# Ledger of designs, part 73: designed miniproteins, single chains, continued (2)

Each design is a single chain, and the fold is of that chain. pLDDT is the mean over its residues in the fold that is shown.

## One batch from the design tools (miniprotein)

Design m6528
Fold by ESMFold2-Fast:
Structure m6528 (fold): chain A 89 residues (1-89)
Amino acid sequence: MEKEKEIERLKAEIDELVSKGRQEAMDLINKGASLEDIYRKINEFVEKVNELLEKLKELGADQETIDALRDRVSREVARILIEAQIKES
């Protein structure tokens, strides 16, 4: 079904955004970038992920799928922030 295919495509895009966002944020942390720059990078990919989550919701993706994706993104953001705080110290 077209709708199920679109849902899987959006899930893949979210996976790519999270992976790329993490890679770029970790690269900034390792280069000694400011917390402001790191937060900006996190906010950029989180905003894009939220846009894709809204599209999934519009397509009728189940709440369990949306909650699982939100949980994954939140855990990844938390890990990046912990690393950023450690490096600032």
Scores: mean pLDDT 82

Design m6529
Fold by ESMFold2-Fast:
Structure m6529 (fold): chain A 73 residues (1-73)
Amino acid sequence: GPVAVVLARLKTNDPEDLESVAAAMRAAGATRVVADPEHGYVAGFFDTLEQAERAAAALRAHPAVESVEILPA
């Protein structure tokens, strides 16, 4: 099961930005992705901490992302 959650807080709640961030999480190996358009966040679930750290690094470079946290799953 997942060991880590990457939580990305977005600067906007624009659907294109949410989709872009969710796609980036899936590309990084997220087994599950949950978007909350109302609060402007996307959460990705990762089976390894290494995948979560790689996803977080990529997302910090994303122009629509305000902040990124890695949390235990």
Scores: mean pLDDT 84

Design m6530
Fold by ESMFold2-Fast:
Structure m6530 (fold): chain A 76 residues (1-76)
Amino acid sequence: SAAAVAERTRAQLERILETAIRQAEAAGNDELKQVLERLLEVVRAGGSLDEAIASLPEELQRKLLALLAEAQWALG
């Protein structure tokens, strides 16, 4: 069902963001960690991750998208 697909998508985004938060913390990047934690709150509240990222400065968007891609790859 569409509801089951939406639930799986949200759960997968939460796992990607949690992985990215751990990676940012391990790298000592507190700024990226704080931004990722806010994005995780948006996803948990049912908000749009794409819209939240688009509201950030362009340089930060590039860094976040790269880190999220790495986190997604690490999860398989």
Scores: mean pLDDT 81

Design m6531
Fold by ESMFold2-Fast:
Structure m6531 (fold): chain A 95 residues (1-95)
Amino acid sequence: MTEEERQEAIEEAVEALRRGEVPESSRESLRRVLERALELKRAGLSDEELRELRERALAEARETGDREALELALAAEAALNLSEEELERLLRALE
C-alpha cells in the first residue's frame, strides 16, 4: 500500500465514522483497539516488537478464542500500519 493510498483509506474511515455509518457496538470495539494501538506506539515499541506481539497474540486468539488476544493482535497491526497522529485522528472521529 502506498502512502497516498494509506492516507486516502484513513480519510474515508474518518468520514465514515463522522457520518455514523459504523454501528455503536463496532465503534466501541474499534475504540478499544485504537486506544491500545496508541498505547503500544507511545510505549516506544519497535516495528519488530510489534510484529512479534501481533504473531503471539494472533496465535493465542486462534488457539483459545480469547477476544482480548484478538483485540491485542488487531491493535499491534494498527500500530504497525498507522502513525500516532493517524491513530489520534481516528480516535477523535469516534468522539
Scores: mean pLDDT 77

Design m6532
Fold by ESMFold2-Fast:
Structure m6532 (fold): chain A 87 residues (1-87)
Amino acid sequence: SKEEAIKRFEEELKAAKYLVEKNNITSPEIQEILKRMEELVKYARENDLSDEELEQLKAEFHQLLTKLWFLIAIDNNFKFTPLLPPP
């Protein structure tokens, strides 16, 4: 469902923001990704999306989330990759 998809995006974004804040990550690229993810969640909440638009937004959100996890793992010198669940 649309509401379940949006709620999942909000939970994934919240988890990502918490990890960044807790580890005092100051990477500008990571901050830009988080900002774009927030914009997508806000857009989904404020607009009545078609199923096609929701699938496109979901694809972009998952691309951003994957890039974010990769950058957090590299930039913060995490020795173990599973600090966030896989996409």
Scores: mean pLDDT 77

Design m6533
Fold by ESMFold2-Fast:
Structure m6533 (fold): chain A 91 residues (1-91)
Amino acid sequence: SLLSEEELIEELRKYAKKLYEALKSGNEEEKIEAENEFADFLLNKVKPYLSEEKFEKFVEELQLLLANYDPSMSEEEFVNKVVEIYEKYLK
């Protein structure tokens, strides 16, 4: 079954936080694990809410956020950016 929008956003925040912690740790194994868990969540819980085109653009913007990761960025800022990217494609 699909999550409610509220539950989906809460889970998205949870996975974004785990990913942020892994990126900040500098541990490659933790980073790979967090990225894989996030990818599985996106495919199984987020993709059903978006068209194929919107999902592809959402993933591309997430990849850009990760590529532009700055250690000076706070956890709250990072998590909020992930949610903002998602909300952009709900339209």
Scores: mean pLDDT 82

Design m6534
Fold by ESMFold2-Fast:
Structure m6534 (fold): chain A 94 residues (1-94)
Amino acid sequence: MIEEIKKLAEKGKEKSNVDYNELLAQAALQRKDWELAEKYAEELLKNNKLSVLIALDLSEHKKSTKYLEELLKNAEKLGDEATKKAVEQALKSL
């Protein structure tokens, strides 16, 4: 599955609004490949595309709030009140 997603990412990157790093991160999380999931999550975070769901899942399994805290900072910088509220709620659930 991951290899097929990589091939789709290469062929569709310029023509698709789908973030293939998000699909790769989700696939890695489903396989419990935490190192690979973290790699794709960091790429998503650098591009301000990291979802709260991926950040929360990594935080629960790695016992680290790093991704949620960085996502909160990015949401505050961008004025994204919906993402900020979602991250604050996720941090309270940990």
Scores: mean pLDDT 71

Design m6535
Fold by ESMFold2-Fast:
Structure m6535 (fold): chain A 85 residues (1-85)
Amino acid sequence: NEKLKKARELLEKAEQAWMSGNTETAKELVISAAELVEQAAEEVNDETGMELARRSKEAAQKGDVDTAILLVEDALNRVNAQIKA
């Protein structure tokens, strides 16, 4: 799934930005990753996956980058497990 692959790439960049103290870049990247995961969850009708991705966006907007990363990771892994190869 191209959306999940792109979301993973954005999440890895967000983690790097967060570790380097670049909070604004980390927030933007997590929000972008969560948006892609939310779209992928919608395509497979995963309401829980959509909820986790939405909560990740909310956490990132509040500056809670650690929580945002964990939530989008959970959403991504959940949606990926439901997508057929």
Scores: mean pLDDT 84

Design m6536
Fold by ESMFold2-Fast:
Structure m6536 (fold): chain A 85 residues (1-85)
Amino acid sequence: SSIIKEMEKLIKQTEALVKTGGSLDDLREIANKVVKLVLEGLEDVIRAVGLALRIIGALLDTELTGDPSLLLEAMKDALEAIKKD
């Protein structure tokens, strides 16, 4: 699936940015792309919206705390949901 491959790429980019101390603007751009892929990749609209909101909330937490752990977890959980769909 093209969505799965792009999600895996974006998660790896997020992990790389975390290790190198990349910008919050770069994290926001990646999170926006992941949200779009989640909304496109899941047939269950309620589940898709719930996972998207979790990613948005985790991004906002990262912007407030500087800790991307919740954002990475949310992105990985969304990827696993799409893989199992």
Scores: mean pLDDT 86

Design m6537
Fold by ESMFold2-Fast:
Structure m6537 (fold): chain A 70 residues (1-70)
Amino acid sequence: ARSRLEVRVELDEAGRPVWVLEYEPGSIDVASAREAAERMVARARELGASPEELAAVEAFGEGLVAAAEA
């Protein structure tokens, strides 16, 4: 089944752009987590993310996969 994942940019309290990710919590499997991580990076690139923002999204995606493997 396809997991619904949305990536967008919002401003934090300091006015800095931050990446916001929405996904269904719970029984996400490793394959779905990896697909979601790849989709996050692809979407961030489409939205014009900087190299630093892309690195942050990649790190979050790796954390999501690690959580699904636990």
Scores: mean pLDDT 67

Design m6538
Fold by ESMFold2-Fast:
Structure m6538 (fold): chain A 79 residues (1-79)
Amino acid sequence: VQEIADLAGVSPQTVSQILQMRQQYVQQAVDAYQAGDYEKGDQILDQGEQQVQDFLDQNMTPEQRQRLEDALRDRVLAS
């Protein structure tokens, strides 16, 4: 968390909050998909990602946001 935060130039709390937000809505979407409710699952993913994007826009520059998203996708979310 600290290493990703340092790479993106943001606080470790910001990284932890983003990871927690994504974990929460991804799990909810997976639960919906497993129940056969693909429309609800898609809506949860869209709304969750929009909330993350709004949070990023409020707390980071576009460059910091890109670095954070790349780090999370490649090293944490892709794992």
Scores: mean pLDDT 73

Design m6539
Fold by ESMFold2-Fast:
Structure m6539 (fold): chain A 63 residues (1-63)
Amino acid sequence: SELEKEIERLVAEIKRLQAQPDSPETRQRILDLGVELFLKAAELAIDRIEENPDEVKKRVESL
């Protein structure tokens, strides 16, 4: 999915920045990307719950 590709891109960029010399600018970029990664991961989790809960929910509520 598009969201998964975006997450992979963010992880790769964070790792690239972590390999660079430590600086306030690098730290700020890592923090900003970390927040974006968290938000994208949350969106992916919600999407997966919305796509897959039908099987789990129907199983539970059909009882």
Scores: mean pLDDT 75

Design m6540
Fold by ESMFold2-Fast:
Structure m6540 (fold): chain A 67 residues (1-67)
Amino acid sequence: LSEEQREKAAERLRKVMETYNLPEEVIEEVVKMVLEGASPEEVKEKLLEAGLPRSVAEAIKREIEKL
């Protein structure tokens, strides 16, 4: 992905996470992981470690898979 595409993808992902009322700290960590090339599975594991429901973690994983 180009830098512009990565920024747009990160902004979209941030808005999705805000819709699920995720803490800002968790949102920033996930955005950083995605920009650093983390896999959708790694992000899902991070969300589960943060105490988020599996349904939310799966939804965020699917959004990352679209990037």
Scores: mean pLDDT 79

Design m6541
Fold by ESMFold2-Fast:
Structure m6541 (fold): chain A 92 residues (1-92)
Amino acid sequence: DKATELLELARQAVDNAERLVKYAKESSDKDPKNARSMAEGALKAAEVAIKHAQEAIDLDPSLAPEGQEILERANKVKEEAEKVLKDIDEKT
């Protein structure tokens, strides 16, 4: 159903966001330009995860526990990605 599909899209988006922010953190000293691109990608993926998780919960409130887990993970990615971007901007 649509709620389950949205939750799956949200999980895929947050998994992608976590991978991108990890690579952004690892690349920030070696390749700041690539790190910035990956951090920006992580922010976009995290926002997609937040939107789809919220839509899934709205359509099916029984998915709230899994949706809330995705929201928490996505918000952590946003915080980490914003920190990477700030650190790059202060050093370049």
Scores: mean pLDDT 87

Design m6542
Fold by ESMFold2-Fast:
Structure m6542 (fold): chain A 79 residues (1-79)
Amino acid sequence: EIKEKMKKYLAELEEKIEKMVKDGASPEEIEDAAYNLYNEAAEDLFKEFGDTEETRRAAGELQLEVTLYLSLVKEKLRS
């Protein structure tokens, strides 16, 4: 269930960032949007599942996925 929520948040992030890239958003705007969405997703995970070891691991894993995705997007924008 936590994994399903994480997949949903990552799909939402990818969709939003892809649209922003297509619309000509700056790297700074894209980074801000991605971390704002991550912060909202992390808060929702803790609110729904509580402050458990599983939720803390999921939030950390989501942060890593967001950071890696942003790294790939920034590299593509520099090309």
Scores: mean pLDDT 81

Design m6543
Fold by ESMFold2-Fast:
Structure m6543 (fold): chain A 86 residues (1-86)
Amino acid sequence: LEKELEEKFERALRLEEEALRAAEAGDYETAAEKLREAAEETKEVLDLLAKLGKISEEEAEKLKKELEERTEGLVEQLLKKAEEAK
């Protein structure tokens, strides 16, 4: 479980780095896709933290909702930039 947590966290960070690189290159659609993938890996990290008893299941659900709202806001901005670039 701890090793799986570390691996998923590392994947989330890598996906965030890929999203940043895509945005820097002006590829906002790819940046949005990578940001969504990073959020999904982070949600799995939160689920694993709850399984390990590090946070409650209720807290994990709340954090996942907050993460989803923030991610959707950023994705919407990135996709708007992609549309403007066409």
Scores: mean pLDDT 82

Design m6544
Fold by ESMFold2-Fast:
Structure m6544 (fold): chain A 91 residues (1-91)
Amino acid sequence: AMAERERLARELIEKGDELASKVKNPEIAETIRGLTREAAEAILAGDRQKVANISTAIGLLAVGAEVEGDTEDAKALRELYKAINEASERA
């Protein structure tokens, strides 16, 4: 169980870094890295509610980026949202 959570947390951090490297807005890149770290920590702690809250925040940020016309940044945020939810389901 813990070894699986550690693997999922590591894979999530790697995915977050990959997605952050693809966004044009440095503030969005920093947000992706920060929220990914917090989600990984919550997965390691088994804090399902905190993971859900972080996932919701990312979803709202993706909607905001889309409204502003930042389509590539919105896509990265949606991909992170999916990755966090998938990791949470497997943890």
Scores: mean pLDDT 85

Design m6545
Fold by ESMFold2-Fast:
Structure m6545 (fold): chain A 106 residues (1-106)
Amino acid sequence: MLPYNLMAKELIKELSPELDARLERVARRLGVYPENLYPFAVIGLYKLGLLTGPAVEKVVKAALNIISKYADPEKVIEAATRFVQALLAGDDEAAEKAMRELLSLF
């Protein structure tokens, strides 16, 4: 089994190459590794019902289990949902802002 962050990347790439490219762009603007953003994108897409199934549920469960040790998972889910909504709207500045808010929870 791939690490959950690499599974998250594969799920996003299979869903949308455009969304994958936007995630890499936001990661560059934030100065973080893209691999750190993919699990949050999967969580937000799952919350919106845009990404579903056993593989998605595995990634979400693994990510939330790790998150719960450092932050409030409900607040992280809310921030991840805002991040994904900004990405889907094509607003890279709003996506960057939402991700900065998410990262501030840790």
Scores: mean pLDDT 81

Design m6546
Fold by ESMFold2-Fast:
Structure m6546 (fold): chain A 80 residues (1-80)
Amino acid sequence: SMRERIEELVARLERADREQAGLEEVERLLRELAELIEEHPEVAREVLGEGAVNGLRAAVEVLELIRSGEIKELEELSAA
């Protein structure tokens, strides 16, 4: 189910954080989770809670802005 897929991605993201996974892997997991949140926002709110959903949306928006070069200062901080 979609609920189980969201729970699986959250568990994988928590594991990646504990195991100090690279930024690329964390970014991939965050994007996949954000896609599911956008497609099934009500299920995501039930599984994660509204605060976590809002936090994940904000994190993905920041990653997209960094990736597009719109926030160059954050890219420079990441590269330094």
Scores: mean pLDDT 69

Design m6547
Fold by ESMFold2-Fast:
Structure m6547 (fold): chain A 72 residues (1-72)
Amino acid sequence: DDELIEELSRILAEAVRKAGGTQEAIDLAVKAVSAANKGDFEKAKEYVERLGELTGDEEAKQRALEIIEKMK
């Protein structure tokens, strides 16, 4: 539970950093983690997909989506 949230946060933070750390990317990562922590997995996936489109990091997007699936 908490370990999956921490892993999701780590993956998204690393993707944001590699993409230059824009405020929009940071905001999407924070919203994705917050949604997952609240149990809103559909919104968490939407934010992860938007972040993936913004950063172009398909590996991080896929890993984050896998972590969200494990939280269900």
Scores: mean pLDDT 82

Design m6548
Fold by ESMFold2-Fast:
Structure m6548 (fold): chain A 73 residues (1-73)
Amino acid sequence: SKETSEKLREVTKYLAQIQKLVDEKNYDKAMKLLEEKFPPKARELIIQAFNSKDEEERTRLLLKATEEAVKAG
């Protein structure tokens, strides 16, 4: 649906912003944005993803986090 598509774009935008902050080692701002924009279930998955050195596991966790964030709406 249009609503689901719009929510997915918004979630993707904030995930990209968090990734940029993590890459810059700006963990305080990354955590603040995560707390403001993502529900608790999605936050836990995103934190697990960024702590993982396994690229496949990281991708799976981020996809699951995206689904949880869209579902929580």
Scores: mean pLDDT 82

Design m6549
Fold by ESMFold2-Fast:
Structure m6549 (fold): chain A 101 residues (1-101)
Amino acid sequence: SLTKEQRVALSVIGLAADYALEKGADPGRVARIVSEAGRRILNGEDPAKVAREAVKELFGLAEGVPPEEITDEDIIEFLKKHAPKLTPYFNLDEAIELLKK
């Protein structure tokens, strides 16, 4: 089974993917980003690093800007706004701590 950090990372990526889809992002592009991030996490890459990179890509897709223009502060504000959609297996503070790592 997945570690707690891997589960938090995948949940945050899923939340960002849902946001991108709600903003009209191409489903094929969203699926590719999510699938690649999942593969990287399962291959032993740092879940915090993968989540930060994937969330920036998905957020950039949602907002129509390059990923490098998405700040960590933009991501934290997104998590705060969408906190009610987080899973019962972790809280907002755990998600923020993961992304600050």
Scores: mean pLDDT 79

Design m6550
Fold by ESMFold2-Fast:
Structure m6550 (fold): chain A 76 residues (1-76)
Amino acid sequence: MEELSKKTEELLLEKAKTDSAVRMAILGGLMLLEGDLRPITEEEAESLSEEEIKEYVEKIEELRKKKLEEGKKLKE
């Protein structure tokens, strides 16, 4: 499943280079998973470097995986 996740991350990274809406979606996803709900500005989304976008996508995937594992443990 790692290959599929990495392919998705690569596609998101590629689209995020040219689409500010994709950058906003990445920031929104990270914010939701962290539980730190705050307004995201267009300036913040546009100022993201390719490296920052990659880091956020990887962090989203890691947080999603952790939350799924925690949910599974709680449900037993």
Scores: mean pLDDT 69

Design m6551
Fold by ESMFold2-Fast:
Order: structure tokens, then C-alpha cells, then sequence
Structure m6551 (fold): chain A 81 residues (1-81)
């Protein structure tokens, strides 16, 4: 969309990730989070340098995701291990 709308969405996602890290709530399987969201969270954690959290996000995406999401998550796991 517009640059301002994209920046707002990025800022909100970053704040959500930072709050999850601060609360030490990496990836509770009881949370209503989709496999696609875990994959995106893993990519955000990786960009921020939180490799342990990125690894956990990718592992969850691989466990509950479709074949396509699981394949992408496994490739990202191999990249950061």
C-alpha cells in the first residue's frame, strides 16, 4: 500500500516480536498462531538477530504447516543452524 501504511504494519509486527521476546513467550502451541505466521515471525526474528527465537518459530512452522511451509521452514532452519 502506501509507504506510511507499510511502515505502520512493520512497526506493529516488530513491537509484537519484541514483546514476545521480553515476556519469554517464544511459541506457545496453545496460542492462536498459524503456520504462516510462525514462518513470518521466524523471518522477523532472523532479521533482528534473535536466532534462537527464529529457530523455534521455524520449527513450529515446520510442525504444523503445509508441505510447502514445512519445506521453507526447514531450509531456514538449516541456514541458521
Amino acid sequence: MSEEELQKEVDEAMETIQRSVAKNLPFDPSRPVSAEQYLQDGKLYEKLGYLDEALKAYEMAAKIGSKEISEEARKNIEKIK
Scores: mean pLDDT 68

Design m6552
Fold by ESMFold2-Fast:
Structure m6552 (fold): chain A 99 residues (1-99)
Amino acid sequence: SQAEASRQRAIEHLEKAIEYARKAKESTKEEMEYYRMKVATELGQAITEANRVSPELGEELSLRATEAISALTKSLENPKESAEEAEKILQESLDLVRA
């Protein structure tokens, strides 16, 4: 179905966002901004696809996306901890979309 296809695409974009968050953990402070941008781009696409499944799913994913991006920018002094927090939020978001 169209909803099933959109859910699968949202999952694929969330998986890419998780990959970029993982790369951020091993990155310099300068590289962190690049990976934050990549996470934001993938989350934007995931939200678009989630909205095609339902507006409620899109809204919930949008809130979680805001939290994940906030986590990635929270501490430049502890970039690994910030990226781990973001990865956890993204993994919980993936579980939400899969349900």
Scores: mean pLDDT 84

Design m6553
Fold by ESMFold2-Fast:
Structure m6553 (fold): chain A 71 residues (1-71)
Amino acid sequence: MLEELRKKLKAARENHEPFTFEVLSPNSGEVSTLTVKMDEEGKSVLISLEVSSDPKTQEEYKKALEEEKKL
């Protein structure tokens, strides 16, 4: 699931396409919605995360998004 998010972020950067991605927490069954948009310059990725309450999942996604920002 996290790897799929990375692939979508990379594609969004190449194509400047916004997307919405649903994340299912394996432990709680809680669904979080991640919305990714480009800024008007197409240079940075803006994210909105309506959240799994699982702090490990949040930290992993934040790290993956910060790695993709470097590209």
Scores: mean pLDDT 61

Design m6554
Fold by ESMFold2-Fast:
Structure m6554 (fold): chain A 100 residues (1-100)
Amino acid sequence: MLSEEELERQRELLERIIEVFRDESAPEEVREAARRVLEAIALRKKTVDEKDVEILSEALGVEKSEIRRLIQNPTEEQRKRALEELVEEGVRLLERAVLR
């Protein structure tokens, strides 16, 4: 129900959030904000703490309204993408902690 141009912008924003979430050199606060936003997308929570939106807006140089739109109305493909990245990163963290 979004235009193809808006869907492409949302896809690009989602990938940028995923990049920050996976970037070990990024500040922990920014990575945690990215994680919570990805969880909200994957689980269709429709809202996150405004603080997390503010942190990502500053870190990514995007408007807070763009992040909110992605959270409020994610596509099934965007939800699947966010969920896959959360699961994959969770598995990597467990492997590093347990299997050295």
Scores: mean pLDDT 80

Design m6555
Fold by ESMFold2-Fast:
Parts: C-alpha cells; structure tokens; sequence
Structure m6555 (fold): chain A 93 residues (1-93)
C-alpha cells in the first residue's frame, strides 16, 4: 500500500531528526537541537508517537525533567504524555 509506505518513510525520517536533535542536545548545541526537532515535528503530523516524543523533547530543552512535565500535565492528558516519554526514551536511547 503506497500510502502506508509514504507514512513509514516520513515516520522513519522524523525518528532520524529526533536522534539528530538528541546528539546536538548532548553536545550542548541547543539551537541546532531545536532546529532538528522542528523538522521532526513537521514530519510527525500524522504520527502521534513521534509527535508526542517531539513534544516531550521540547519541554526537556526548556529545562524540565520528565517528572516536572508530568506534574504540569492535566490528568486527562497524562496517558498521552506518558506515551510521549516512552517514545522519546525509545528513540533517543
């Protein structure tokens, strides 16, 4: 199915950009990390797991811990944020 193939290509490219952002983040290059996260977010519009991972990574770039992200998250969104944290950890580890 061609639509599924294009979806998986975008998903894989988004994951590569998230990994690239993580490399820059670990190197202390926050501006480059933000640039690659923006590219990942645009590619992940149709991919909720990568989209949620990007959202968590953005809050990590703001200096928030995973615990602080959960504390500021409304209860109705907690499950989505936990999925985002798991996706983030899976991609960047």
Amino acid sequence: MKLMEEYFKKSKEAEEYIKKAAEYYEAGKLEEAEEYLKKAEELAEDDPFNYLAVRVFKERLEGLSEEEILERTPEEMRAAVLVGIAAYETIVK
Scores: mean pLDDT 77

Design m6556
Fold by ESMFold2-Fast:
Formats: C-alpha cells, sequence, structure tokens
Structure m6556 (fold): chain A 67 residues (1-67)
C-alpha cells in the first residue's frame, strides 16, 4: 500500500515528511511506476515551495492526482 511505504520512508528520515524521490520510488515499489512522470510534473512546484519536502498526507493527495 502506497501510504504504508510513504510512512516508512518518512519515519526513516525522522522528519515525518517525504521527498519527491521518496514518492516516485514508493510508486515503483507498489506497481504504480506509470504515475511517476505525472507526480514529478505536478509535484516539482509543491516540493520546491515546501523546501524539498511534503507531509505523507500531501504526498498521497499528489499521487492520487497523478493517477
Amino acid sequence: MLEEVLRERAEARGTGKVTLGDVTRALAEVGLEHAQGRVIELGQEAFERGGGYLSVEEALRLAREAL
């Protein structure tokens, strides 16, 4: 499940947040690699505004928009 993978990555970072790279890798791990390009397009600006990071909830909304 995408949410579980993203939560694990956020926990590993100790910040409760994920990078765009974390989201694209998580998509590949759950068989949603076809959404990676769209997530990069939609997410680049949002991650730049967030200093390179989004919360897990924000990242999940972004992934949903990319699907």
Scores: mean pLDDT 80

Design m6557
Fold by ESMFold2-Fast:
Structure m6557 (fold): chain A 71 residues (1-71)
Amino acid sequence: SSQEQQLLQQTQALADQYKAALAAGDYESADRIRQELVQLEEQGRQLSRDVARQISLIIAGVEMEFMKSFV
């Protein structure tokens, strides 16, 4: 649906900001953005399991990429 696509687009935009904050070492901004992403995941859960899963994977992808930077 258009609502699902809009939520995923918003999630991707915030995930990009989360990635940028982590790369810059701005952990205060990163923590705030992560909390917003978790709220979007909860909103996704109200729409469908598939949307919630996609949002969860987007968030996990950013965090896995960040963790890889320490290897």
Scores: mean pLDDT 86

Design m6558
Fold by ESMFold2-Fast:
Structure m6558 (fold): chain A 106 residues (1-106)
Amino acid sequence: SIIERIKKIAEEASKRPLFKNVKVEDIEGLIAYIILKIAEKDFDKMTPAELFRYYLVLKSFGISLEEFRELVEEAKKNIDEIKKWIDENMSPELKKTYEATINALE
């Protein structure tokens, strides 16, 4: 499942010095939210700068360009699963924080 893939990426990212003080669950939520926003938006309608900013954030978590493309395509097929997981697992406050982060990338 895409959620299991996101969780594995977040667990590996949490081992990096940059994320030493960040909870794995917060990394999971941020990755899920970014992937959902890209999948909901027509990929072909994103500006190169917008797409590049999203990629740079995910690259900081250790995601390759190839894995990024695969995640977006898998997310497009599973948008409702990702939405449900976010709604069930993220607090309203955390969701607002991630929305503000995404808006700053656009």
Scores: mean pLDDT 75

Design m6559
Fold by ESMFold2-Fast:
Structure m6559 (fold): chain A 83 residues (1-83)
Amino acid sequence: MDLARVTVTHEEPAPPVEDRTLEHKSDGPGILSERLELIGRPDRTVYRLTILTPGSAADVEAAIALAKERLRGETTVEVETLK
């Protein structure tokens, strides 16, 4: 079973915040880990959520749905198969 990394990015205009990383390890079905990065820019804040899954199509879809629930609004989704 190949792992899949799902990265979802949301950008909000101003104000800038300090760069921070919040990590949560999840032993739930379909989700191996979650990492939220807050990246401050002069004109925007970037929210980047990375989720590791066991890599099935259902796991990837569940990870995307979870990320979109956490990062409401306009998002960019990237899926990478590991191995």
Scores: mean pLDDT 70

Design m6560
Fold by ESMFold2-Fast:
Structure m6560 (fold): chain A 69 residues (1-69)
Amino acid sequence: MNTTYLYHGDGQEDLENPERLEERIRALQRATRIAVETTGSEVEAAASDPEIAERVVGAVRETAERARR
């Protein structure tokens, strides 16, 4: 295996191969689940910290604006 190629052309090539595409989709789904679970925990922490709450509101606003486009 060649790790150098994995971070370059191989990334795009994986999307063109159905076997590797399926594996990547599953990995992305797992990453998304972890992100959602982590965000839920951070929201609870933000309730106790006004500085974190202010940052979260700003980040959510920016992310929503970018994701909508």
Scores: mean pLDDT 55

Design m6561
Fold by ESMFold2-Fast:
Structure m6561 (fold): chain A 63 residues (1-63)
Amino acid sequence: MDEEVEKIIRRAEEILNDPNASKLDLAMAAIALSVVLSTGKEASEELLKRARELLERAHEKIE
């Protein structure tokens, strides 16, 4: 469970750290992070915290 969640978080983080990421890439990252937060209750709290922080960043970049 945690390994799959960590891979999703890592990919979202890569997208968010890319200044050339498209709005579609940012939207897809936000959706993936939202799914993790909604369904990933079995994941570690540290990973869920990272997902919340990345989702905040994705929302800021989409605006």
Scores: mean pLDDT 76

